Designed miniproteins, single chains, continued (3). Designs and how they scored, part 39

Each design is a single chain, and the fold is of that chain. pLDDT is the mean over its residues in the fold that is shown.

## One batch from the design tools (miniprotein)

Design m9278
Fold by ESMFold2-Fast:
Structure m9278 (fold): chain A 118 residues (1-118)
Amino acid sequence: MDVNAADSNGTTPLHDAVVNGDLEKVKELLKKGADVNAKDKMGRTPLHDLAVNYPYIVKTKGEETVKEIAKVLLENGADINAKDNFGLTPLELAELYIENPEDLERVKEFLKELEKLS
């Protein structure tokens, strides 16, 4: 099974596992050689998806799950400053798409703490 097999949008299994907050699947895919910095057709990495979906994943899986996913991605070489096809980092993408100011401030603090671990 090709763990890096992308769909028609360039989305890999790792992108999907991160969006779903599935920590166990994220760990499994990375152990099998998934590309932690895989880019979809918009140039977005799994870390871009984690940042923009942070409020949703916290509500469904809890804040500790999001922190553990981020830690596992960074430990496997995820680039917190990776730019998508529009030149946006994970933080800048979250700033563009997260409309709720309280959710956005939570994501900013989260990414700031991750930068200290990088």
Scores: mean pLDDT 84

Design m9279
Fold by ESMFold2-Fast:
Structure m9279 (fold): chain A 78 residues (1-78)
Amino acid sequence: EAFSHFDKDGDGTITTEELGTVMRSLGQNPTEEQIRIFDIDGDGTIDFEEFSFVIKEADIDGNGEISLEEFVTMMSKM
């Protein structure tokens, strides 16, 4: 799952900095606007609930799940 890959601490929370770092390691260069989509509270922290909400809105299947490869592909087209 995409979130599990980003949640390296396993506490159900990732920072916007961690998300940006992972995206850059995958050859992406996300804008602050793209990262802000996942940071609904604007506090620099993304929990599982916030991530799932964004994914469900973007997820064509509506199952609330997205693979890392699908996530990278989606971000590349934004």
Scores: mean pLDDT 61

Design m9280
Fold by ESMFold2-Fast:
Structure m9280 (fold): chain A 72 residues (1-72)
Amino acid sequence: MLDKSKLEELYLLFGVYDKDGDGVLSREELEEAGKDLGLSEEEIEEIMRRADKDGDGKISLEELAAFVKELL
């Protein structure tokens, strides 16, 4: 089960992992965040699958916020 507290921390630290400053996290940046926050490869895959609404392989701050809000 995906940990909501880790997602909230990822949201707060988004700018730290957004190395390109483009307002989105690539899979590589998300994997880097996952190592710091203890996200498994399976949790990263679930975040990509559920938060990436436009299917571009990147997650915006808004998509991440919406996904965190979906978790009870």
Scores: mean pLDDT 74

Design m9281
Fold by ESMFold2-Fast:
Structure m9281 (fold): chain A 60 residues (1-60)
Amino acid sequence: MKKLYRAVKDMGISSAGFLTLKKGEIVEVLREVNSEWVLARSLVTGEEGYVSKGGLELVE
C-alpha cells in the first residue's frame, strides 16, 4: 500500500531539492531521510523533494 500524507499547512523552502506544498495537498512518502525530513512525491504535480515530517498527516 502507498503511504499517503496530507499537508496540514502551506509549506515550502526556496531551495533546490525541496517540495513546495499547499495546505490539503496529498503526497506519497517515498522514504524517510532523517527524524525531521522525508523524501516525498506530490500527487498533483509529480515533483519529488524533501518535506518536513511535522507538516504532514497520514491519510492512509
Scores: mean pLDDT 76

Design m9282
Fold by ESMFold2-Fast:
Structure m9282 (fold): chain A 104 residues (1-104)
Amino acid sequence: SDSIAQTINELLEGKFSPLNQELYMAILLGDVERVKELLAQGADVNAQDSNGLTPLHLAAYTGNIELVAPDADVTAKDTKGRTPLDIAEEQGHEELAAYLRSLL
């Protein structure tokens, strides 16, 4: 989607803080262990970028259920009004979409 593509472009341009940039990169790469390390270092699991995207929105985009943190806000909406569930459904990640629905 346009907002996810914009977030990826902003990440590549280094527009995020170093900690947030590493967190978003780890999520996009599916690096579950690195995501856990960054959250333990104080990365905000519910931080929103300029598009309103949280780490959970990006995890929903990748379809990796192991990237869903326990304290993540599953109801957060991006600037287009999309929740992580909406993104998982748009991407066809049925297993993750079913899991996210169970958390609502």
Scores: mean pLDDT 79

Design m9283
Fold by ESMFold2-Fast:
Structure m9283 (fold): chain A 66 residues (1-66)
Amino acid sequence: MVGTIARALRDFEGGRPGELSIKKGDIVLILKRLEDGFVEAEVLAGETSGRGLVPEVLLEPIGRLK
């Protein structure tokens, strides 16, 4: 869901171009939902920074932007 704020449930190492590496506990904004279970996300707070693709199943929704 676009505009959703989510928390990383575990670490993810982005191995492909366009993928974002995140750490467990990082807070991200979901910008766009894609097919194949990926989302485009931007790190808002935590150990990492940047924007890219992460698997949606690793993210726990905690809020929404209006």
Scores: mean pLDDT 78

Design m9284
Fold by ESMFold2-Fast:
Structure m9284 (fold): chain A 62 residues (1-62)
Amino acid sequence: MVGDLYRATKDVPELNSAFLALKKGDIVEVLKEVDSDWWLVRSLKTGKEGYVSRGVLEKVEK
């Protein structure tokens, strides 16, 4: 899970500076699985880090 790439399945607004805003299709790298609902991720597009709901992410497989 940590180090895996995930794709945003929908647009995610910035709630505050701790949360990462995403657009549908943005790819993120998992840095830390904080709990069942929230992960610390890094955007590959912007390099920004923040918390994202696990429910909006889909694992990138190839």
Scores: mean pLDDT 77

Design m9285
Fold by ESMFold2-Fast:
Structure m9285 (fold): chain A 62 residues (1-62)
Amino acid sequence: PLILAQAIEDYTAKTPEELSLKKGEKVLILKQVDDEYVLVQSLTTGETGLVPKKYLKVLGLV
């Protein structure tokens, strides 16, 4: 199952592989990449990228 999560704060991408998020934006967590980063898909834009998991709160499974 995929994990539905939401950005708790604005995040600005630091590298081309990262995704910028606005506070309140919902994402699907596709994969945990390491202890700090997850690969997500934005439900707002459909774009994929890495974000620090500390900027996300889990809402549930989908």
Scores: mean pLDDT 85

Design m9286
Fold by ESMFold2-Fast:
Structure m9286 (fold): chain A 68 residues (1-68)
Amino acid sequence: MLEEIKKKLEEAVKKGLISEEEAERILKIISALENGASQREIAEMLGISVATVSRLLRKAEELGLLER
Protein backbone atom coordinates (compact mmCIF):
# COMPACT_ATOMS: atom_id res chain seq x y z
CA MET A 1 0.00 0.00 0.00
CA LEU A 2 2.49 2.67 1.11
CA GLU A 3 4.97 1.66 -1.65
CA GLU A 4 2.29 2.24 -4.33
CA ILE A 5 1.37 5.59 -2.77
CA LYS A 6 5.07 6.52 -2.61
CA LYS A 7 5.48 5.74 -6.34
CA LYS A 8 2.44 7.88 -7.22
CA LEU A 9 3.79 10.72 -5.06
CA GLU A 10 7.20 10.51 -6.80
CA GLU A 11 5.45 10.74 -10.20
CA ALA A 12 3.39 13.75 -9.03
CA VAL A 13 6.62 15.49 -7.92
CA LYS A 14 8.27 14.74 -11.30
CA LYS A 15 5.24 16.24 -13.09
CA GLY A 16 5.39 19.37 -10.92
CA LEU A 17 1.97 18.73 -9.35
CA ILE A 18 3.33 18.76 -5.78
CA SER A 19 6.64 19.52 -4.06
CA GLU A 20 8.91 16.82 -2.63
CA GLU A 21 8.17 18.25 0.85
CA GLU A 22 4.40 17.92 0.28
CA ALA A 23 4.92 14.33 -0.94
CA GLU A 24 6.85 13.42 2.25
CA ARG A 25 4.12 14.95 4.44
CA ILE A 26 1.28 13.23 2.55
CA LEU A 27 3.01 9.85 2.97
CA LYS A 28 3.43 10.40 6.73
CA ILE A 29 -0.19 11.57 7.10
CA ILE A 30 -1.58 8.50 5.28
CA SER A 31 0.62 6.15 7.32
CA ALA A 32 -0.55 7.75 10.60
CA LEU A 33 -4.22 7.60 9.55
CA GLU A 34 -3.85 3.87 8.81
CA ASN A 35 -2.62 3.51 12.41
CA GLY A 36 -5.76 5.25 13.74
CA ALA A 37 -4.39 8.74 14.38
CA SER A 38 -6.70 11.76 14.09
CA GLN A 39 -5.89 14.76 11.89
CA ARG A 40 -5.21 16.79 15.06
CA GLU A 41 -2.75 14.20 16.41
CA ILE A 42 -0.98 14.08 13.03
CA ALA A 43 -0.74 17.89 12.95
CA GLU A 44 0.88 17.88 16.42
CA MET A 45 3.22 15.02 15.45
CA LEU A 46 4.42 16.76 12.26
CA GLY A 47 4.47 20.29 13.71
CA ILE A 48 1.97 21.64 11.17
CA SER A 49 -1.58 23.02 11.36
CA VAL A 50 -4.72 20.88 11.15
CA ALA A 51 -5.66 23.01 8.11
CA THR A 52 -2.42 21.93 6.38
CA VAL A 53 -3.17 18.26 7.14
CA SER A 54 -6.68 18.67 5.65
CA ARG A 55 -5.31 20.48 2.57
CA LEU A 56 -2.71 17.75 1.91
CA LEU A 57 -5.30 14.97 2.34
CA ARG A 58 -7.65 16.76 -0.07
CA LYS A 59 -4.81 17.05 -2.60
CA ALA A 60 -4.00 13.34 -2.17
CA GLU A 61 -7.68 12.45 -2.82
CA GLU A 62 -7.75 14.67 -5.93
CA LEU A 63 -4.65 12.84 -7.22
CA GLY A 64 -6.27 9.45 -6.51
CA LEU A 65 -3.64 8.53 -3.88
CA LEU A 66 -6.18 7.57 -1.19
CA GLU A 67 -8.10 5.11 -3.43
CA ARG A 68 -5.47 2.51 -2.52
Scores: mean pLDDT 78

Design m9287
Fold by ESMFold2-Fast:
Structure m9287 (fold): chain A 76 residues (1-76)
Amino acid sequence: SSGELLSQSLGRMVAAGASPEDLTIIGNELGNAPDFSQRSLADALTSAAKKLREQGHTKSADAALQGAERLRRAAE
């Protein structure tokens, strides 16, 4: 399910050292998604990764992008 894949991705980000501030950026982008499909969530995580990278949070950005890639693959 979209929720299970998203939960697993967020858990991996936390394990990789994502801060509460990083998770807030991710949560805001997820909240802007038009629906909870794998494609929409992947697009939201891609936007979050861009914002995290702009702030220099490269590890969190990379983890968010990996989560987006997993969701995008599941949508196929």
Scores: mean pLDDT 82

Design m9288
Fold by ESMFold2-Fast:
Structure m9288 (fold): chain A 66 residues (1-66)
Amino acid sequence: GPAPELTLEQLIEQVKNLAEKLGLKYREEDGVVYVEIDGKTYEARTPEELLKLIKLLGDYQIDKDA
C-alpha cells in the first residue's frame, strides 16, 4: 500500500488537481511542474518543492474565499 508519505506521482497529481480546481494555469515539462498563482509562475521538481506548492495552493484557495 502507499506509504504515509506521498509518492512523487501522487504529489504531482495533487498539484494538478488543485490547480485545475482553482482554474490556474498548469503545465508539466521534463518532469518539472509549473503553476501560475497571482501572476507568478512556481516551479516544482522535487517532492519537497511539490509539497510546498500544494501548501501554497491550499493557502491561495483559503485567501480567495476569505
Scores: mean pLDDT 76

Design m9289
Fold by ESMFold2-Fast:
Structure m9289 (fold): chain A 95 residues (1-95)
Amino acid sequence: SEDDLKGNQALAEILGFDPSKVKSMKDGLSVQLLHAARNGLLDLVKRLLEEGADVNFQDEDGRTPLHLAEENGHEEIVKLLLEAGADKNAKLKKK
């Protein structure tokens, strides 16, 4: 609903993410997933993935939860995100 969308957009702003990227309840969970991955909140990452957060959701800089977990050295979260289907191409590494 419109009220749900506004609530999720307000949450994105509070967490320091672009509210214009939030278009659904799932996007609200996905913004929380970016925050949890960045800050090493493993239990919250597990819960958000179980609740249907988009594992490949991007912040305003195009960073996914996998990028944020890797940049901040959260190896357990990196493994969990890859198991949940995170896009390995997001790593921008030549093989």
Scores: mean pLDDT 75

Design m9290
Fold by ESMFold2-Fast:
Structure m9290 (fold): chain A 66 residues (1-66)
Amino acid sequence: SAAEDAAYEAAFNKFDLDGDGVITRAELEAVGLGERAAELIARADRDGDGTIDWAEFRAMVREASA
């Protein structure tokens, strides 16, 4: 729903500190997840570029909520 999408977008924007549409290891470190950054990226990063994009983030949140 639009409300769920808005909540996910707000959460994504908290991690996407430079607004480039992806979450990097450096951004995860900046929000206190540096020790887990490699593990989180490895789980979410489907294309092997070392970042978490909006589609990957949304899929993770939806899987965790189910």
Scores: mean pLDDT 70

Design m9291
Fold by ESMFold2-Fast:
Structure m9291 (fold): chain A 113 residues (1-113)
Amino acid sequence: VNAKDENGETPLHKAAKAGKADEVRELLAKGADVNAKDKNGKTPLHLAVENMFKENPVGNFEIVEILLENGADVSAKDDNGKTPLDIAKSLPESEQVKYVIELLEKRREEQEK
């Protein structure tokens, strides 16, 4: 479940990027590492937030919630020094993006203890 391909991506990275919420839940139940980093330092949470506006905004929103419930590190920085919150703040404004920003900020406060 945690095997990395040539790009350093696990099955969880691919499911999160593709907006496949059911597959994300199944992989986490099988012990997938929620905080695994690909070759660009990106976690599944980075990819879910990054793709909120592209592939499946509703599915990617649900995936953000699932990853956070399973202990995703909101403070993880990619190779460009960006957290998932930094990425969310760069997206076009919508109610879904605002909600995700609020979720990420709340989790950041909980994890910075």
Scores: mean pLDDT 76

Design m9292
Fold by ESMFold2-Fast:
Structure m9292 (fold): chain A 62 residues (1-62)
Amino acid sequence: GAKPVYKALYDYTSTTPDGLSFKKGELIELLKEVNDLLWEGKSLVTGKTGLFPKSYVEKIYD
């Protein structure tokens, strides 16, 4: 099936090179659930991938 798509609820700025930074309203495709707090995703706006806190996004497409 299609990979789930999430929408950023808040701006997020990563402090590490492995992190994904994004702006509120940005669409993020879920690539991997790393643990209970961190997900790996791809920004559909920038094409960049990285780790981000899952609490910063909400599901909009499955």
Scores: mean pLDDT 82

Design m9293
Fold by ESMFold2-Fast:
Structure m9293 (fold): chain A 64 residues (1-64)
Amino acid sequence: SLEELFRKFDKDGDGVITADELREYLESLGHRYSDAQVEAIIAAADKDGDGVIDFEEFKHLLTE
């Protein structure tokens, strides 16, 4: 599930993941995403520009 996937990246258990952790996940999907597409997705998720993404933002990226 998305919650289980999110928990894999939420190492601190604080309910957020870093933009770097999201980048790593998107890169793990192989060449399906270009560097520019990964950057655009992270920018859309990290609306506050603080380098962290909460579960609701993560869910929106994958389910809309």
Scores: mean pLDDT 69

Design m9294
Fold by ESMFold2-Fast:
Structure m9294 (fold): chain A 62 residues (1-62)
Amino acid sequence: APPLYARALYDYEGKTPEDLAFKKGDLLEILERLNEILWKAKSLETGKTGVFPAIYVEEVEV
């Protein structure tokens, strides 16, 4: 299956070391949808992985 991608709609700073920080417009590769609220992704800009609220991103097709 092709990779699932999402684009950040808002800046997110994170609160814990496990959180993925990103800026509005950043492209993320979705690694896991843990639940309806919390997703895990890799930033294609920084190469870092972490968790974030799913409402901060919009899914995009690649």
Scores: mean pLDDT 82

Design m9295
Fold by ESMFold2-Fast:
Structure m9295 (fold): chain A 151 residues (1-151)
Amino acid sequence: MSPAMQKALEFWKNLTPVKFIPTNTPGVYKVIIPKPGTPFYGREFYLIEYPEGTVVHDIRGRTIPSSDPEFIPQPGVLSSTMLQTPTPYDVYIPSFGNFSLDLLTALHELGHALGLEHSSDPSALMYPIFDPSRTSPAQDDIEGIQALYGP
């Protein structure tokens, strides 16, 4: 597991009742939502971190190299890789070999995995346009997750 993914998991763990359980496979976590009445309660899914240079395919079968400089996470490209199979989704997070990019991508995709939609606030982690100046969650990200999970 990358240092970026560890920070993203620790962030959401502090704001939610969610459990991230390491598996015997490096970079793979079992995710459990133990609180009744929250999104995806009693569901289990997997978080999968891809190493740098891993080839990923979108839902349209387009090859997305994790090292492609044109593969800046675009609105609808990472949401198109949130897979429809065979638990409500497995979350796939590419590594770009850049700690800040990997961290912001992991925070955003884990937000979606926890039931957040895109924010309209340009300062939010859940805002659909990538901005490397966002170094922390906005108030909108915190209010959104608290609306789903409670304080």
Scores: mean pLDDT 73

Design m9296
Fold by ESMFold2-Fast:
Structure m9296 (fold): chain A 59 residues (1-59)
Amino acid sequence: MELYRAKKDFFSDHPAFLSFKKGDLLEVLRRVNSDLWLVRSLKTGKEGYVGVSLLEPVE
């Protein structure tokens, strides 16, 4: 499982994008391009797109 952590809170009302809070753990499902990944929230089980700049690797 490839895990990243949210650097800050993000909210979107668009169903394609994942909303999350700072510190949430996100599993990378697909790297669409250098700016956009498809991820799954470990907290909610929801999937959605996220901006890569909002993520940091889990140490």
Scores: mean pLDDT 84

Design m9297
Fold by ESMFold2-Fast:
Structure m9297 (fold): chain A 130 residues (1-130)
Amino acid sequence: SFASQAEANAALHRAAREGDLAAVRRLLAEGADVNAQDEYGRTPLHLAAERGHLEVVRLLLEAGADVNAQTSVTGRTPLHLAAENGHLEVVRLLLEAGADKNAKDKDGKTPLDLARENGHEEVVKLIEEA
């Protein structure tokens, strides 16, 4: 369906950010790179996790997404972004998939630090108990 890999990858980033599960499934089947990075080093998993799109996160992990991929500027993992935004069930799924809860971003912040700073008490408790 896509004329180029770059077009497929850009469409996958957009679909993951928008939570379009059907588009994500189709694009992966058409050979889009599940671990493709944008200009900020963000993967589809980063974008879906930041937005709390649980079923897209699950599909990307099943397709072999790197659960511990880091952005290029901030050094943040998908778990950092989900925790910062209070997406409890995405945080749970990422931890179950082997996310490093102790990963530090470029400012030395862990996912737990970001959850605390943003007042996400249930996410704080989940990460502490993991």
Scores: mean pLDDT 93

Design m9298
Fold by ESMFold2-Fast:
Structure m9298 (fold): chain A 62 residues (1-62)
Amino acid sequence: MAPARARATEDYEAKSEDELSFKKGDEFEILEVVDKDWWLVKSLKTGKEGKVPASKLELLSE
């Protein structure tokens, strides 16, 4: 599948080492949709990969 992009709609603090902390407005590449609630993403700002709650992100389409 082609990679999709998303943007943070609010701030988030990571609760474990495999999660990413981010601020509202940060953009990500979606690497994998683990399930409907959690996505594996790569930060475009830092290059770090980690899990984030999908509800905190907005899909950027077309």
Scores: mean pLDDT 79

Design m9299
Fold by ESMFold2-Fast:
Structure m9299 (fold): chain A 65 residues (1-65)
Amino acid sequence: SLVEDLMKLFDQDGDGVISAEELKEVLESMGVNLTDEEVEKIIKEADEDGDGVIDEEELKKLLES
């Protein structure tokens, strides 16, 4: 799936999460030009744990919303 492909590209540590900065790069690679504030709003809505990283399930929910 797109989510699995994106996780393979950006999850270089293999821990199953991506950082806020990596999420911004993911969105930009899909042609979504967002400001830092818009990216932070998306992360805040997807990151229910409040740890500032996005796991595969959170990324999937974000892209399927």
Scores: mean pLDDT 69

Design m9300
Fold by ESMFold2-Fast:
Structure m9300 (fold): chain A 65 residues (1-65)
Amino acid sequence: GYKVGDVVTVTKDFSATTSTELSLKKGEKVKILEVVDDDTVKAQSLKTGKTGLVPLSNLEVVKKV
């Protein structure tokens, strides 16, 4: 699973639909700031420095095992 401080690759484009979400393009890198729930993280774009909520389905898969 994701943890705070992880740097992960965006695997699918994500377009923010609210001001709390972060728009990302495939191939960008993000740093995980907070694991909000099983489907959502708060992340910071390493390209823009912007922060926001991102669905886990658009990020590189990370497993605890």
Scores: mean pLDDT 77

Design m9301
Fold by ESMFold2-Fast:
Structure m9301 (fold): chain A 62 residues (1-62)
Amino acid sequence: GVEIWKALYDYTAKKEDELSFKKGDLLEVLEEIDEYWWYAKSLTTGKEGKLPKFYVEKVSVK
């Protein structure tokens, strides 16, 4: 199955390389950058960028 992540909170990008998202948006994590930041793609908008990992939770899909 594909591993999908769900936004727990709204986030507004503070820099151009960051991803804005809304609570409940679905995301695909593409790369772990460090302990705090992940690089992900929004399945809602198709946009890619960095997000704070503590703002999302893992959802397993078969």
Scores: mean pLDDT 80

Design m9302
Fold by ESMFold2-Fast:
Structure m9302 (fold): chain A 63 residues (1-63)
Amino acid sequence: TEFGEAFRLFDKDGDGTITTKELGTVMRNMGLSDEELQDMINEVDDGNGTIDFPEFLTMMARN
């Protein structure tokens, strides 16, 4: 439920982005299924392999 706290745990270099792999770990810790996670990553990943904080919040808010 504390999305900002979850995000900061995986933003290890502090650049305001996380990898899709790190996002997967965050969302599994929050109880999302692998299928839901894959669909959401495919929707927000514009092919750069990273997710910024606004994209992360959008994914979480859709649940």
Scores: mean pLDDT 68

Design m9303
Fold by ESMFold2-Fast:
Structure m9303 (fold): chain A 65 residues (1-65)
Amino acid sequence: LDRAKLFQLVMLILNEKKRRTISREELYQLAEKVGLSKEEVDAIFEKTGRKEKISLSDLVDLLTA
């Protein structure tokens, strides 16, 4: 997983200021904007143990791991 792109994704979500939790489909759309593949998004959900929705805290935990 590209950490620089993951950081860009986190920044994009923070700037959105729209939702605290992001669905898998929404994350696919946002990730595409920063150059992350569907497979990389699936890996994010796998690593966080989330099924349908992920929080900013989950994404930050991946950056600090």
Scores: mean pLDDT 76

Design m9304
Fold by ESMFold2-Fast:
Structure m9304 (fold): chain A 111 residues (1-111)
Amino acid sequence: DLDAVLARFKARELKLPKEPVSDELLEQMKKNNPRHIDLLDWLAEKGVIVDENGNTPLHLAAERGDAEEVRRLLELGANPLAVNLKGRTPLNLALDAGHLEVVDVLLEAGA
């Protein structure tokens, strides 16, 4: 039931406690609702959709060193101070991986 899942995601955006959502569920929702892919990506970028470790898309982009994706996510309002279940920020993951360009982008965004 997509409407029930979207209602839960909107409720999470309204500062309700965030729970891990599987990537498999997100991919199934995108497959069944191609007209809503932009909305689902936006919800994930707001940190509503997270993996089992509490990683947001911004965490994963920072860990990969994808500076262009990091900039895109920040422009869409992704939180650079979001912490995963291990207390790690996107900035921490970029520093651990040695991605200095991503570090600079995150610091400019207030990380």
Scores: mean pLDDT 66

Design m9305
Fold by ESMFold2-Fast:
Formats: C-alpha cells, sequence, structure tokens
Structure m9305 (fold): chain A 113 residues (1-113)
C-alpha cells in the first residue's frame, strides 16, 4: 500500500504542482528510497496503464514536474502498456518543450527515449 506521503506525491504529479512536489522531496528525501512490494522505486511505480510519474507529467503537459522528475533520476526508457515512452506521449500531445527536454535527458544519459 502507498503511504499518505506517496499518495500526495502522485497527486502533485497529476496536478502539475511542482512547488508541492519540491516541498515533499525536501521534507523527506527518503521518499525517493520508497519501494513497492516488488522493489520498484517510487519514480518507476506504474499505474494500471503501465504509466510512471514521468508518463503522467508528460501526458498532462506539466513541464516543471517533468524537469523535477528528471533531476531525481526518473527512467526515460520506461514504456506504458501501449509501448509508449514519456517522449512518445509528449509528441502525441504536442508538448514540444517537454519532448525536447526528454530527448536531451536521454542523450545526456546515453539512453533511448
Amino acid sequence: DLSPLELEFFDAVRRGDAERLRALLAADPSLLDARDSLGVPLLDMRDLDGRTPLHIAAERGHLEVVELLLEHGADVTARDTRGRTALDIARERGHEEIAELLERAARERGLPA
């Protein structure tokens, strides 16, 4: 089960509340060490559609949240149940600045986006 703090994290991601997300991570840096029953890190946890926090932020056009998630090591290679990366979703939704940011992050990390 997700803790109240983990639920607040996912709510902030869905709402695009970058200030709340920064406050949560600053107040409890160990939040990023949270794992599910399968050992999956918080930033890589998936909803029923296989979407990570990075996918959700990219879909909703939350640029500042995408930046914050990438700063904390979110996996740009993660694919949802339709085989889409966060970059694929950003392109499909027309979020050009987010797509450019995700492409740059992948190149800097030597990873496919």
Scores: mean pLDDT 80

Design m9306
Fold by ESMFold2-Fast:
Structure m9306 (fold): chain A 90 residues (1-90)
Amino acid sequence: MTDAEKEEFFKLLDTDGDGVISLEELKKVLESLGSTMDIESLIEKADKDGDGVIDYAEFVAFLNSEDGELKLAAKELEKLMKKYLEKHKA
């Protein structure tokens, strides 16, 4: 997945343009795409401040994780992101 695709996906979820997305909003989108993963627990690890929102830097850091469990989750998330982008490409 390219950096441009990651940015495009983030911007589609960041409808208010405030530079953050809510964990509830992200979870809802991923569940609508048929995700079977415990996304809440995985994103909690990316949400360093525990404020229920994730900025672009934290999102990209999660996707680039080298931890075995997070790396597998990131690969699955990238598949779901591509599916979401395909649906919303104008």
Scores: mean pLDDT 71

Design m9307
Fold by ESMFold2-Fast:
Structure m9307 (fold): chain A 117 residues (1-117)
Amino acid sequence: IEELERELFEAARRGEVERARELLERLKALGGDVNAKDDELGFTPLHLAAAMGHLEIVRLLLEAGADVNAADDIYGFTPLHLAARMGHREIVELLLEAGADPNAKDKFGLTPMDWLN
């Protein structure tokens, strides 16, 4: 399970859609956690997919029950903060449709929309 969670982080980072799909199916079958956090910043796979601009992987993760409002452990960034900071407008729209909080404040007191210019 932990190995599959680690592989899901890499698939989310690299934009490997078919690998992400297969890993999510295996995690569901084994009772693994799609919201598992990394050991560095407390990023979930959804944080990485949103930051890297991988729209289809964001869709797959949300369908698998990813927490759209998960905050990282260092900065309090949600996936919406990262998508907005990187200018990934289609991902911003998808996350908002999925129930992302546009008013969530990071540890600097900034909302995701403060980064979208």
Scores: mean pLDDT 85

Design m9308
Fold by ESMFold2-Fast:
Structure m9308 (fold): chain A 66 residues (1-66)
Amino acid sequence: MVYAEGEEIKELQEKLNELGYPAHVDGKYDDETRAAVKAFQKDNGLKDDGVADEETKKAIDELLSK
């Protein structure tokens, strides 16, 4: 599986924690981060595959803008 490291993943992890989905803020897309993404997707009516695609990231950003 291809995963990204660094600031983008760290920001994703921080945003998930802000929304109540626990993930370690380490900049690595591990099983915990994947589980948090999947839980967010399931709760928000998105495809719950645990992949933080553009649609998932936009949904997170939109919720944090309120």
Scores: mean pLDDT 76

Design m9309
Fold by ESMFold2-Fast:
Structure m9309 (fold): chain A 59 residues (1-59)
Amino acid sequence: GELYRATQVVPATGPDDLSLRPGDLVELLEEVDENWWLARSLVTGREGRVPKSAVERVE
């Protein structure tokens, strides 16, 4: 999938949510809705939802 980088601290607010720190790389798996993506952390290997506003695309 496409690679994204966390631009801010993202606390996991639910059991299906992914926690991120600035600079963490994630792979986009699926768009869940207009505000949330399903992603995999390349740091932890965990999958979960991330807010789209908290990540930027790595080219």
Scores: mean pLDDT 79

Design m9310
Fold by ESMFold2-Fast:
Order: structure tokens, then C-alpha cells, then sequence
Structure m9310 (fold): chain A 80 residues (1-80)
């Protein structure tokens, strides 16, 4: 189910981020964002956006990170 798959990808993205593999964290977090959005799970979607934004910051992609942080903040009031 899409929610369960999104949670698994989010956990893998967090693990990649914590191990310093920021490129892998971006790939996994992007997939988690898409699946969380399809599942309508606001909590997973927000968490996935947060990890994706932090991974972009670590890669020096500050503009992309700032856009994702703004989207994460907007999701507090929105359904995915």
C-alpha cells in the first residue's frame, strides 16, 4: 500500500542522510514525497519534504532546499 511504501522509503532516506549519503537521501526522499502525496498522508509528506530539503542543503543546493522548506511549512494547513 502506498502509505506503507512511503514510510519505508522515508526510513531509508533518513538512514542515507544520517550515513552522509546525501545524493541517495534525495533520491529516496523524492520517492517518499510522491507516494505520501498519493496516499494523502500529510505527516509522512511533511517529513519527507523536510529530509529532502536538508539533503539539498548538504549538497549545496540552497535554492531547492528553501523552496522545499516553504512547501513543508505550507503542508501544515493542507492535505497532500
Amino acid sequence: KKREEALKLLDEAIKAFNSGDYEKAVELARKAVELAKQAGDRVIYRRALSILAHAYKKLGKTEEANKLQSERDAVEAELA
Scores: mean pLDDT 80

Design m9311
Fold by ESMFold2-Fast:
Structure m9311 (fold): chain A 58 residues (1-58)
Amino acid sequence: MIGVKALEDYEAKTPEELSLKKGDVAELIESLSSDWVKVRLNGKEGIVPGHKVKPIPI
C-alpha cells in the first residue's frame, strides 16, 4: 500500500476537502491532479492539497 503523511496542519475549505493535522498518515486513494490528491483518514475520504503531504510506504 502507499500512504501520505501530512507535512503541516490543513483545514478543509469545502465539503469535498479533508482536514489534516501535521503528522497524520492517510491512505492514498487517487491522484486527481498535480495539485490535489484523494485520501482516506479514519474511514473518511476527501481531497487535500498535494503539496501538504508526502508519499510514504505503508
Scores: mean pLDDT 78

Design m9312
Fold by ESMFold2-Fast:
Structure m9312 (fold): chain A 65 residues (1-65)
Amino acid sequence: SLDQELLDAARQGDVERVKELIEKGADVNATDGAGAHPMTALEIARLLGHEEIVKLLEENGADPE
């Protein structure tokens, strides 16, 4: 799914892929659905220090908290 691809792209630090997936309608607030602590793309990007992806997600409606 687009949402799973967005989460994967955020983990990889792939800025261009994140942008492409948002354009295709990926849910920027989707979680990975895994276990007791599901994470959003924004949370993943912040944890890994992908600053460019953090900004891109926030600009496209990702909930910062």
Scores: mean pLDDT 78

